# Designed miniproteins, single chains, continued (2), part 11

Each design is a single chain, and the fold is of that chain. pLDDT is the mean over its residues in the fold that is shown.

## One batch from the design tools (miniprotein)

Design m4350
Fold by ESMFold2-Fast:
Structure m4350 (fold): chain A 95 residues (1-95)
Amino acid sequence: SPEQRRKIGLARVVNLTLSILDSVRKSKSDKELIENLQGILDDLRRLVDELQLPPDVRERINGLLDQAREALKNGDIQKAIDLILEALDLLHDTL
């Protein structure tokens, strides 16, 4: 059902948010945190690809994910986290 699909999508969004918090708490170095956040970005990109989102929302989320990847590449961890959380918030509001 649409309601069941929404619940599964929301659970995956919550799990990704918790994974960010867990990575921040448990990572012992910036390098380890960047590697863990890159994994979360890859998981979030897969989730966005699997969901039947409006094209404008998909484009905006993908733009945020591309910016987050560039921030991680530049070592700007805080900017990357903020961008990932913005993408998750937009996804949550769309579901």
Scores: mean pLDDT 86

Design m4351
Fold by ESMFold2-Fast:
Structure m4351 (fold): chain A 84 residues (1-84)
Amino acid sequence: GTHDPNVGVTSVVATRHGEVVHFAQFDNRQQGLEEARRLAEQGHSVGLTSSIMKDNKRMLRHSVLRPGADGRPVEVFSSELLDP
């Protein structure tokens, strides 16, 4: 787990066949990741976005999770973008 006090509200969006089927917000990224993994295990494609502080700049950390070949959730994409 991370004890990063600069990780803000984390938004989790699950999609299936291009439609949003689930949306939730969490107080921190770890809670969002736990929900995202659960949704990915159910066959959903899941995006999560968190605000973070890096080098005195606000950043958005975005990840995408999908079910792997064995049904276990895998992170297939991760990026950090400058938050304005």
Scores: mean pLDDT 73

Design m4352
Fold by ESMFold2-Fast:
Structure m4352 (fold): chain A 81 residues (1-81)
Amino acid sequence: SLKERIEKALKELSKMTKEEGLAKFRDIVAEAIREATSPEKRRELLRIAGEGFAKMQEATSKEEFIEVAKELYERILEVLE
């Protein structure tokens, strides 16, 4: 499931490169948008994607990247509930 995929990504964040993390986030967001059950959820996921990609790209350390990615994945999980 998408939730299991997000949980796996969260566990693997510390061993991903920034490029791998960005690619994984892109794939997960695209899947979440496809699974969105309402226009409101889809709109919120698009907003999270736009803000999230910018924040992840601006991260200057591994620690900051992991923190940003965790926040974004938790927000995606909340939308899918």
Scores: mean pLDDT 83

Design m4353
Fold by ESMFold2-Fast:
Structure m4353 (fold): chain A 66 residues (1-66)
Amino acid sequence: TSEKASAIASALVTKLGLSYDQAREVAKVAVENNFDVEKAAEYAAEKYGLDKEEVKRVLTEALEKA
């Protein structure tokens, strides 16, 4: 669980340019929704003005590596 959350946060910072605090908030949403990338991507897109499909792709790739 913790490793997947860290992988998500790192990918959001390095690939989408979110701050660590913003990435941590998105990772928390993912954890609370059992790593549902759709819900986490929707949250990030709404709150930080990101493209939902791009966030979904980044989160999916991060989870595959974890």
Scores: mean pLDDT 82

Design m4354
Fold by ESMFold2-Fast:
Structure m4354 (fold): chain A 68 residues (1-68)
Amino acid sequence: AEASLRALLAAIKSGFSDEEFDELAKRAAELTGDERMYELMKQLRENPEDEKVREEIKKLIEKVREKE
């Protein structure tokens, strides 16, 4: 979870285009089976320091791991 969130924050900081980030967010929503992931990733891009958004993303990632 921490490594995935760190990679996502690095991608935001490295200058992903709006289109590249939108595609990444859509794939994450499909992989997690939760459309909230798309909205949360878009919010994280707008405010990378939002601790509440970071925590919600971590919870969704961990929920996917529990199902496997």
Scores: mean pLDDT 72

Design m4355
Fold by ESMFold2-Fast:
Structure m4355 (fold): chain A 61 residues (1-61)
Amino acid sequence: MEEVLKEVDAIALGMKYGAEATPENVDEAIKKAEEEVKDLGERSRQAAIAAFRGVYAALHG
């Protein structure tokens, strides 16, 4: 149960960074998102990255 709540927080953070990212800074933005969720565990880190990529692709791809 706690892992699911951490994933929801990680997804929200990934979506925020993905929405704010530009083509010029996408690599830097994704690294910042990964760093922010590193203490939430690997599953949460993967969820944040997936959310980031999805939002970024929706806005720019």
Scores: mean pLDDT 77

Design m4356
Fold by ESMFold2-Fast:
Structure m4356 (fold): chain A 80 residues (1-80)
Amino acid sequence: AEKILEEMKEKLEEYLKKMEEYGREGNLEEAVRVGTEGIDEGNKYTEELYKIDKEYGEKGKKILGEFTGRAERIVGELAS
């Protein structure tokens, strides 16, 4: 379970880094695409964690929420 949480964090940070790279290029379409892929991946990790234990699923949901907030901020700054 702890390894899945660490993998989830690492994967979502990779998505955020790609979004920031597209953000620097002013490429809103690709930033949104990468953000959507990150949310989908985060949901898969969260569902897997919930199958193990509710507490781990809730930790995954919190990590995904933090990712979503950061992703929305990147997209919002690009769209403004």
Scores: mean pLDDT 84

Design m4357
Fold by ESMFold2-Fast:
Structure m4357 (fold): chain A 79 residues (1-79)
Amino acid sequence: MLSEAEKQAAFRELSREAAGEIIEYALSLGLSSEQALEIANEMVDRLEAALPGIRSLEELRALVRELTEEAKRRAEELA
């Protein structure tokens, strides 16, 4: 069974990696640092809000991927 400690550790690692990817992508499109950080923070906040309902690392990874792709599309729309 996935422990709460394992879930929190995975959340910290995956959210950090995804936020970095979103920021780098947004900046590459010509968005400001402020816009890039706002998009990344919105994704992390949504992921954190959903965390209590996550029961497996597979579910967590799937949600991170989905929210990262949504954040990248939002960056493209603002560019």
Scores: mean pLDDT 86

Design m4358
Fold by ESMFold2-Fast:
Structure m4358 (fold): chain A 73 residues (1-73)
Amino acid sequence: DVLKIAEEAAKIVGEALPKESEETQEKLRELLGKIRDAALNNDKKAVQEYIKKAAELVTDPEAKKKLEELAKK
């Protein structure tokens, strides 16, 4: 379920957001929008690529690991 993957990504990013700089928070929010749009279009490949980009941007090691694992689903 691509929408469920997108919802889990939003949860992980949301929990990491307060630990990030304002610039990184803005980029992460933009990526969450792209993840949601891709999921609504049933584009699993795009969802996985945007989640990988979110993993690259987060500085929290636990959030990074969770996003990397989620991108493989």
Scores: mean pLDDT 84

Design m4359
Fold by ESMFold2-Fast:
Structure m4359 (fold): chain A 100 residues (1-100)
Amino acid sequence: PSPLEQELIRLERETVLRLKELINQGRYDEALELAIRDNRRAAELYRELGLEDQAALLERVVERLKALIDAGASDEEKENALLATASENQYLLDQLLARA
């Protein structure tokens, strides 16, 4: 894979691993901040690779997670959204690995 694809694969792997760790520890606010930051960066990298649909997907994920913070969502709502986000990051990672 290209250096950009390698950076993106590394970022997606680290994001999935760290999200699962924080969720398991009940650290949902930290997991939300991590998911927003890392998915913003991943969206930029997907766009640089010409993968506009993947970039747009992650931008929608970021806006969804920001809305939960702004609404003062429950821990259950945060956990469910974070688990869905981790699954979306894993799916995108699996697609990147299939290309390599």
Scores: mean pLDDT 90

Design m4360
Fold by ESMFold2-Fast:
Structure m4360 (fold): chain A 111 residues (1-111)
Amino acid sequence: MERAEERARKWVDMLLASARSVLDATIEVEGDTVTARVVTETDAGVRVTVELVLEKEGDSLVVHVRVTVESDGKRTVTEWTSRLSEEGKDRGGRPASTELAPTTTSVSDLP
């Protein structure tokens, strides 16, 4: 738990240091899961949302990353999962999926 929270805070801090304009930054801890979300916006109106979900799995930290880029009514979502050893080295790092969708139409069908 402590390792996941500390690592999430370090990544959020790095994202904040790299961003010119930060709209929102949250870190939530629930059991062995840490969720962090950072929302930034450029002067051109491009919004970038980075969501991190860190889960402890034995001696490893599993990191789920979702990056959403919204520009000109288009939404691009890129997701990948990385497993970090107890030394914090990334053993993965390739995007698992990339989806392009227009932001002007939201489907509200939740079962």
Scores: mean pLDDT 63

Design m4361
Fold by ESMFold2-Fast:
Structure m4361 (fold): chain A 100 residues (1-100)
Amino acid sequence: SEAEELIRKKIEELLKKDKEEVEIDEKLLEELIKKQVEGLKEVAERAKREGISAEEVVEELLKKVENREPMEPYELAAAYTIELLGKEETIKLIEKIIEE
């Protein structure tokens, strides 16, 4: 998946910048990337099922974080991706997954 490759590349680039502060095992990095990808795929399926846009589902996730509402594991993974990549980039990735 092109979205998986983009997520992998961006997470690797961010972790390389923090090289002096975070020692990350390659196996843990693979597991982290896999969880982020799976989270975004579930969010994309939810958006498609509910007939809402990628932007709307991302706004719903951010509102849950702000209000400290209970979140499913996939919602937490997606929220973490938003924090790492930013809102606009995450919306584009979700749109790409919906189109795939």
Scores: mean pLDDT 77

Design m4362
Fold by ESMFold2-Fast:
Structure m4362 (fold): chain A 92 residues (1-92)
Amino acid sequence: SRAENVAKMEELVRLIMEGRSAEEIARVLGISRATASRWIRTFEEQRAQLAELLAAGVPLTALEREVVEAALRGDPRLAELLRRAYAAVLAE
């Protein structure tokens, strides 16, 4: 379900921020090591893209900046937040 996926993403972000290994994350979330490594990679890719947008000085509204900053702080909806921030930038 969506709620289960959100809860898993929230737990994933918490474990990444704690510096847990892919193996420990896989054990805690009850997923395969391959899945944990893939999710960590996706999280880091999304985070890097958001940091790039901020560093480029793209003209963001106050709300868009808040969304991007929240995502960089490990919001579990990083992919959704990145997509929204990116869409807002392109809407110029």
Scores: mean pLDDT 64

Design m4363
Fold by ESMFold2-Fast:
Structure m4363 (fold): chain A 102 residues (1-102)
Amino acid sequence: MRAERVAEELKNIYEAKKKGAPKRTLYREFARAVAALSGDPRLVEELLATYDWLEAHRDDPLAQARLDFLDRMIDIFAEAGELYKKGATPEEVVARLEEALA
């Protein structure tokens, strides 16, 4: 189910963050969650390429602002993933994420 797939990807972000994974690994898991939400698997490589570009240009204040925004989004996604890990339903997890993004 789409909601179950999204919830699993959100859980993967939470677990990676809890383990202190490198930023690029967190962005990859984030890209997978976004791809699952959109239904377009091509977004994984496109979003990861965007992250790699932003990191290469982190001396640009606009690139830094976008990286900061992405870090905040990863925190929101990880929080939703923690709820799934604690036994929330996939539908509750997706609804919580959508509310946090509104």
Scores: mean pLDDT 84

Design m4364
Fold by ESMFold2-Fast:
Structure m4364 (fold): chain A 90 residues (1-90)
Amino acid sequence: SPVRKLLEEVLRKIKELAKYVSDEELEEKIEELRKLSDKEAIDYLIKVVKEVFDKMYEEVKDDPKKQLELKKKRDEILDKIDEAEELVKS
């Protein structure tokens, strides 16, 4: 489904950034996402994005440039989630 393709792209982007967070914790969240319906998966993924990026911001708190880069990456990810939400509404 187009929704699942977009969510998978989001998971891939989060996985690429996993070096700033625990791989085990991220993997558990990814596995949970795969068990959910499309709407539940979107809601859960929004929560995961917030939690993961909050932790990444703390890790790079002494580097404003990296914080700005993370904010841009978060916004890219949230845009893909918004696209998935619109597909579910269609």
Scores: mean pLDDT 75

Design m4365
Fold by ESMFold2-Fast:
Structure m4365 (fold): chain A 110 residues (1-110)
Amino acid sequence: MDEVFDRIAELLAEKDPELAERVRAMRGGATSPEDLAQVAMAAITLALQAGLSPEEVKRLADEAIEALKKAGVSPETIARALQGMADAARELGRDEVADYFRKKAEEVKK
């Protein structure tokens, strides 16, 4: 899980060092599997706001899904987090990324 947050922080640091520190701080506050899902969603939403490419965001989402599964987060919780990210991506005009998150939310529930 820490590897995913480190990767998000590295990519964000190239655009905005303050956003990178925010991701690290959010990770430090996560104490439950549910908190980890919320923090991962928030970190990827910050990456979307920072203007990371659809390819980078999709890769980070895939890494986060696998890390959350290994951490014991339920498929339902992961799917809910992905739905929230899809809504955020749509609001930002990132339709390709929003569609990807919705697809992944359905796949996780299977």
Scores: mean pLDDT 78

Design m4366
Fold by ESMFold2-Fast:
Structure m4366 (fold): chain A 74 residues (1-74)
Amino acid sequence: MSREEIEERLEELRRQIEEAMRRVPPSKFDEFVELAVEFTRLAREARASEDPEEQERLLEKMEEIVRRIEELAA
């Protein structure tokens, strides 16, 4: 996977997080922050990786974090 493809996928996932953030209730905001921090950590690892298989695994983990954030926003 190219760096451009990684950045495009990261931007799409980030947009999903931004949209979900608007709907997260105050009582769940601490959990949201923890998930957002973990997403940022994984995004740095994905950008630093030169292994396409590792990049895909990291993106799958980030997609799982986005799903968890969306569940907080539901």
Scores: mean pLDDT 83

Design m4367
Fold by ESMFold2-Fast:
Structure m4367 (fold): chain A 94 residues (1-94)
Amino acid sequence: KTKLSVEEVKAIMRRIEAATLAVLRKTGDAEGALRLALAMVESLLQTNELSEEALKVLREQVKALGRRLREAGVPEELVERFVREALELIDRAG
């Protein structure tokens, strides 16, 4: 597995945000967009080794993505479910 820096984690999370928002804008499918985001976070954790600092940054970036999705009009319940499930994946990987 490739070891990721904090900067690489931030860059990957920016790409995940962009892809998630693009799917949401193109399809209007909030559940599908969130499923894609969750799958990308899971893939990140399965293919890479993250330090405790990188995992902390990933948790903060996931919470930040949740706030951006809420601002984009995704229902609160779906955002809360996504953030919870993503944080659970991160906790299992650490």
Scores: mean pLDDT 86

Design m4368
Fold by ESMFold2-Fast:
Structure m4368 (fold): chain A 88 residues (1-88)
Amino acid sequence: MEYLETLEKLYEEYENGEGLPILRKVKEKLGLSDETVGKAYTKLYQAYLKNKDLPKEEKIKKLTEFIESDPVVKAVVEAAKEVLEERK
């Protein structure tokens, strides 16, 4: 699953009230504090919103550059991807 597809599925689950169960599983997989994971989630959502109106190719490029630039954000996205894949 690409980063964009992972983020779109993650935010859809948040809109459906499933955000907290996913956040708990991400925290469990990473062994990080609630504060650390919460800050990474905030940064990730801000980056997603900033790039939301770009063409798909540019959106993928910008989100990939952002996620790869922050090791905590990258770890959070990778763990969220695994949690989302395990739920289906």
Scores: mean pLDDT 79

Design m4369
Fold by ESMFold2-Fast:
Structure m4369 (fold): chain A 99 residues (1-99)
Amino acid sequence: MSELAARLAAAELLGVAIETSLEIGESEEDIRNEVEALVELTREIAPELSEEERERLIRLLERVREALEEAARRGILSEEVARELIERLEKVIEELRSL
């Protein structure tokens, strides 16, 4: 497996970890750290991605954004923290779409 393929797999695993952390009610700090790790990893690999890989990663980030929105609606995550994390995800999605 290439280094890029390993990092894409890590991003997918982080997405699953975030969804799981939200489902089991992990701390807001843990959820923030997981989202930050996903954003940083995305930015690091973005210049190396093919169009297909960018689309796949955008879909992953959109799924995480939707999970955060749902967690805020359910009271699992505070609206302030959810807004902060959603804004960060939306910004990196825009950056990917601009490539």
Scores: mean pLDDT 86

Design m4370
Fold by ESMFold2-Fast:
Structure m4370 (fold): chain A 101 residues (1-101)
Amino acid sequence: SEEERKKHEELLKELGITEEKIEKLQNELLETKKKSILYYLYGLSHIAGEDYEGAVKYFEEAIKIDPNFLEAWELLIKVYRLLKKYEKAEEVEKKKKELFP
């Protein structure tokens, strides 16, 4: 419905998934060639397409490559909450807090 579409657009804005943010990440990827940024961009694309399970996969790959990628940890936790996988969200949050005390 139109109401569901508007709610999804509001969610993307709240998560910081904007054209400006994506452009900045694409430019950083071109300059740095960091695969963690590539997988992070794939994760953002999957959220935009409402494929939250796909987003989880790509954020987990981004974190595996770059465990210091704080934004990937934060979005992974939020996506698990959107999937109502609260135990997994808490597990990821605990790991994040151990790396970023």
Scores: mean pLDDT 87

Design m4371
Fold by ESMFold2-Fast:
Structure m4371 (fold): chain A 115 residues (1-115)
Amino acid sequence: SPVEVIKEAKKRINQILDTAIAEAEARGDEAMVEALQRMKQIVDKFFDRAIAAAEAGNMDEAIDILEQLKDALRTLYNYFIKKYKPSPESEALLRKTYDEILKVIDETIEKLKAL
């Protein structure tokens, strides 16, 4: 179902973020832990809204919410780079995490459009 597609995507993205958080914690990078936790909160909020829209039968709204999440994550990524001025290693972790999350969102949107 569309709802299960979105729920599975939320689970995959949380796994990506939890892995990145653990890597940042292992380095003692408290600023990066905070940044990744804030990304997780935004992801969860938007996915819960998309799930609610899909459960109501509003598939176009669910897709629009996921597109809005991509814009919110881009804004947040740029904010973290400017605010924290991370080391090359921390910036690489943040960029890798961001790119992996966007890939899951894009794959999810395409699956929903094919239904």
Scores: mean pLDDT 90

Design m4372
Fold by ESMFold2-Fast:
Structure m4372 (fold): chain A 99 residues (1-99)
Amino acid sequence: SELKERLEKLLKEALKGITLSEEEQKKLYEGVRLIAKYQQSGKPKSMLEIAEELNLSDRLTQILTRISSVLDFSGLSDEEIEEKLELFKEVLEKVLKSQ
């Protein structure tokens, strides 16, 4: 899919020379999930508010900001959100293994 290709390219650029722990990978996933939840509710939150809610490092906040630029969850059903989140997880794992 076009989204898969765009996300893979973005993650390769954003994570170049960066090693993420399993905890940091989980926090990125939870960050994307939280963004999706707020966008779906029609009340999107700023990246600063997302970072504060999840206690994200500046480094993770910067990566998440780049990821959010290619992912839109507005008007999606719960099923469509879970599909997009699973795609994100698959691409993130693939990019990290290719380093």
Scores: mean pLDDT 84

Design m4373
Fold by ESMFold2-Fast:
Structure m4373 (fold): chain A 78 residues (1-78)
Amino acid sequence: MKKMILEAVLPKELAEKLEALYVRNSPEDITEVPVELSELEDGNWRATAEAEIKSEDDELLAKVDGKLYPVAALFIPK
């Protein structure tokens, strides 16, 4: 497992309703990760989180209105 920095750009509506971020390593292996949010000039938000990544197929998930949505994330080696 490698520790990585995950960066995603979230639309304003998603960021305002964001309950939590999770990393999914498998359907049964979903872990909540602390997130740092910073507002961008276009009204989108940059989300940054540190997580242990098990494979390149791991997904960043945003919890909004009780549902998990996959979000495109850049996986940066730490």
Scores: mean pLDDT 77

Design m4374
Fold by ESMFold2-Fast:
Structure m4374 (fold): chain A 71 residues (1-71)
Amino acid sequence: MSDEELLKEEALALLRAIYGILKSTELPTEEKIAELERLGKKLVEKVSKINEEAAKEVEKEARRIIEEIAA
């Protein structure tokens, strides 16, 4: 297993965690935003090591989702 394979697995795990938070209706809005911001930053970091273009898209999506939840 290469560092790239490890980063891919970590990115997928983070993405699944983010999806779970997005679907949760039980988390307080502030906690939901904080967790999404934290996990989103980690995901962008991991993805940037694999694919710079994908990392840019992930950052865009994370920002959009957080803004939507904050509204």
Scores: mean pLDDT 77

Design m4375
Fold by ESMFold2-Fast:
Structure m4375 (fold): chain A 77 residues (1-77)
Amino acid sequence: RREEIIALTKKLAHAALEGNKDEVRKYGEELAQLLRDMGRTEEAERVLKAVDDYLSGKKTPEEAILEVAEAVRAALA
């Protein structure tokens, strides 16, 4: 579970840096679902918002990755 969340976070970061919007959306949705399954609904919403902001051009890949990483860190605390 923790390993799966970390692996998805890394895949999302890689996809964002490559500009692969379809993979960012896919891994973002999968990551958010895992966080919801853990009862971390607020952190799941933060991940989805960071993904949406990246896809809409409101966040750079680096800004989106940082927000996702912070949400994941908070969820695993």
Scores: mean pLDDT 85

Design m4376
Fold by ESMFold2-Fast:
Structure m4376 (fold): chain A 93 residues (1-93)
Amino acid sequence: DLKKAVNKLKSLGLNYTANVLEELYPVYKDLENLSNYPYLEKLGELYVILGGDPKKVVKYSELFPQILDLAENTKVPTSELQRREEAFKARYG
């Protein structure tokens, strides 16, 4: 769930990534909100950062559940996640 994913990311020192995940969750739940579309690119980057396949086409409805699973069960080394977070923060922070 969202809280487990956020707590896992924070335990790895990924405070910025954890905060982005918390901020995007309300937007993701509101499928009729126009703000959903401006955040799709940011969600896609979050998916890739956490170990998702950048070549895989993922439906919007499947994207956030996969991000939560990747956050909780990440196979990406912590040092690499931290490098990816710095790049992510530089683009959107």
Scores: mean pLDDT 76

Design m4377
Fold by ESMFold2-Fast:
Structure m4377 (fold): chain A 68 residues (1-68)
Amino acid sequence: SEEERRRRARQAFLDRHLTPESIEFAKKLLKKEGKEELVENATPRQLLEHALDIVREKAKEAAKKLKE
């Protein structure tokens, strides 16, 4: 279904961007957001996934404030 296709595309995106640089960026972002436990326990894929969620949320907040 459409939702499954979107999820598969997201996973493919993560696989392509699983680089040492992206992982280090994710670790730094998670530590900055107070989620240091995730840095120690998560897989590289989970680190990127969580970092992307944080970036997306921050982008939405910034866009909302700019519209005001």
Scores: mean pLDDT 75

Design m4378
Fold by ESMFold2-Fast:
Structure m4378 (fold): chain A 75 residues (1-75)
Amino acid sequence: MTLEQELNEALDYLEKLEEEGKLSEEERRAAVRTLALYYVTNELKPEQVERMRELGLNEEDIEEARKAIAEKKAA
């Protein structure tokens, strides 16, 4: 599975859980981790960022993922 597919599947899963009122902190954290992996190899498109925000990931979550990637790249 590609990182892009993993990201899309994570977003689909979060959307489904949000509709059911079952979104947990662990699911959100898993999505942030998937974002971090995606940013390592690919540019994140604006449409994907907008969808992530709609699913409860805020700008701080996205910035946290970007910082984790920068640290991993520097290590």
Scores: mean pLDDT 65

Design m4379
Fold by ESMFold2-Fast:
Structure m4379 (fold): chain A 78 residues (1-78)
Amino acid sequence: LPEFENVPQDMLERILELMRETQELMENREPLEKVIEKLKELLAELEKIGKLLPDDEAIKQMIEHIKQLIEYLEKQKE
């Protein structure tokens, strides 16, 4: 991915794995709590990359979007 060209391959593969796992949980209609936990794992990995690439706007935007999605889903489970 051009926007992630500076991300270490192992970290990129971990993010893609977590994204895939999150998608599978959503498609299988798993409880929102499981989806939220997986998104929090994805956010933690993205924040690690954000520390390595602090000037990468694409990573900053993705971190913000995932945070907003987690907040939205947490409100839905109440």
Scores: mean pLDDT 75

Design m4380
Fold by ESMFold2-Fast:
Structure m4380 (fold): chain A 63 residues (1-63)
Amino acid sequence: PAYTESQKLGASRPPSEAASYTAEQLRKIGDSVQKALDAQRELRKQGKELSREEFAELSGGKP
């Protein structure tokens, strides 16, 4: 997330529609995981946690 010195995100990969598509897809996955983590944080303040299936459903990953 930090752009530092003479380096940029994806510097090793050529800018093309295929690479751009992959980057956007990864962003959506990260967003889903962040949403699941936020939901679990809310439950944790009540002394609870999301069940495995609930977390998997929110994050879009495997249970």
Scores: mean pLDDT 62

Design m4381
Fold by ESMFold2-Fast:
Structure m4381 (fold): chain A 78 residues (1-78)
Amino acid sequence: PEVLSESALHYRRLVEELKELLRNKAPLSELVKVVAEMLGVPPSAIYKGKKDPVTGRSYRDLLEEIIKEAEELLKAEE
């Protein structure tokens, strides 16, 4: 059994928070706050469509992908 790092545990908690926000149909601004924390950037970086220097993808694209993955996880729990 592999011990998860504290960073991985923190990310898992943020995913759970994002799932709860999606379940409660929270406004996009609340979703952006959680995803920005998951990505380690300010929410303004997502709104401005800045690119992640590691992946070269825009933070807006990463936001959309992370939300989609969280929605798929919620559907699997249904």
Scores: mean pLDDT 77

Design m4382
Fold by ESMFold2-Fast:
Structure m4382 (fold): chain A 91 residues (1-91)
Amino acid sequence: MLAEEIREEARRLAEALRAGDWEAALEAEERFVELGRRAIEEGDLEAVAAALEAAAEVLEVAAELAPEEERPALLARAEAYRRRARELREK
């Protein structure tokens, strides 16, 4: 299921970021972005919501690793993505 594949790639990306494995992080990000595009093209709203939630999770991990001055912007974007995902699911 597309939503599950999106969540799995986002999980791999978050794990790679925490491990400092930039090669694995870039590979997972590419796959995640491609799956997100497919969700939009197919009109799979559940997969789109999953991609937004997963992107928020990845941004929250990136904020933990980022310089202090960059954290507020990353966290604000993560919150915006979580809000969009919630609205999509409320019908």
Scores: mean pLDDT 83

Design m4383
Fold by ESMFold2-Fast:
Structure m4383 (fold): chain A 83 residues (1-83)
Amino acid sequence: SDSEVTERIIKEIEESNKDVPKDILELLVEATKKVYSSDEDPIKKTYKLFLLLAAGTDARLGTELNNQDMLKNAKEVAEELIK
């Protein structure tokens, strides 16, 4: 049931970001799974959710504007969240 909610969020991310480069999209999906499944302090988890939202925004805008720096930032933030 909780896993079904996470799967729905992932599907929405994939559908909203279908034009994003696949490697970056796959990292965002993995970061989403990691953050939502994490058993961390609520403040730290909220901060990570904010970073995840920022990375997703950079990925979408970077794709739309063909801005390689934004795409690189999205990738680096997503990789950090997976650690």
Scores: mean pLDDT 81

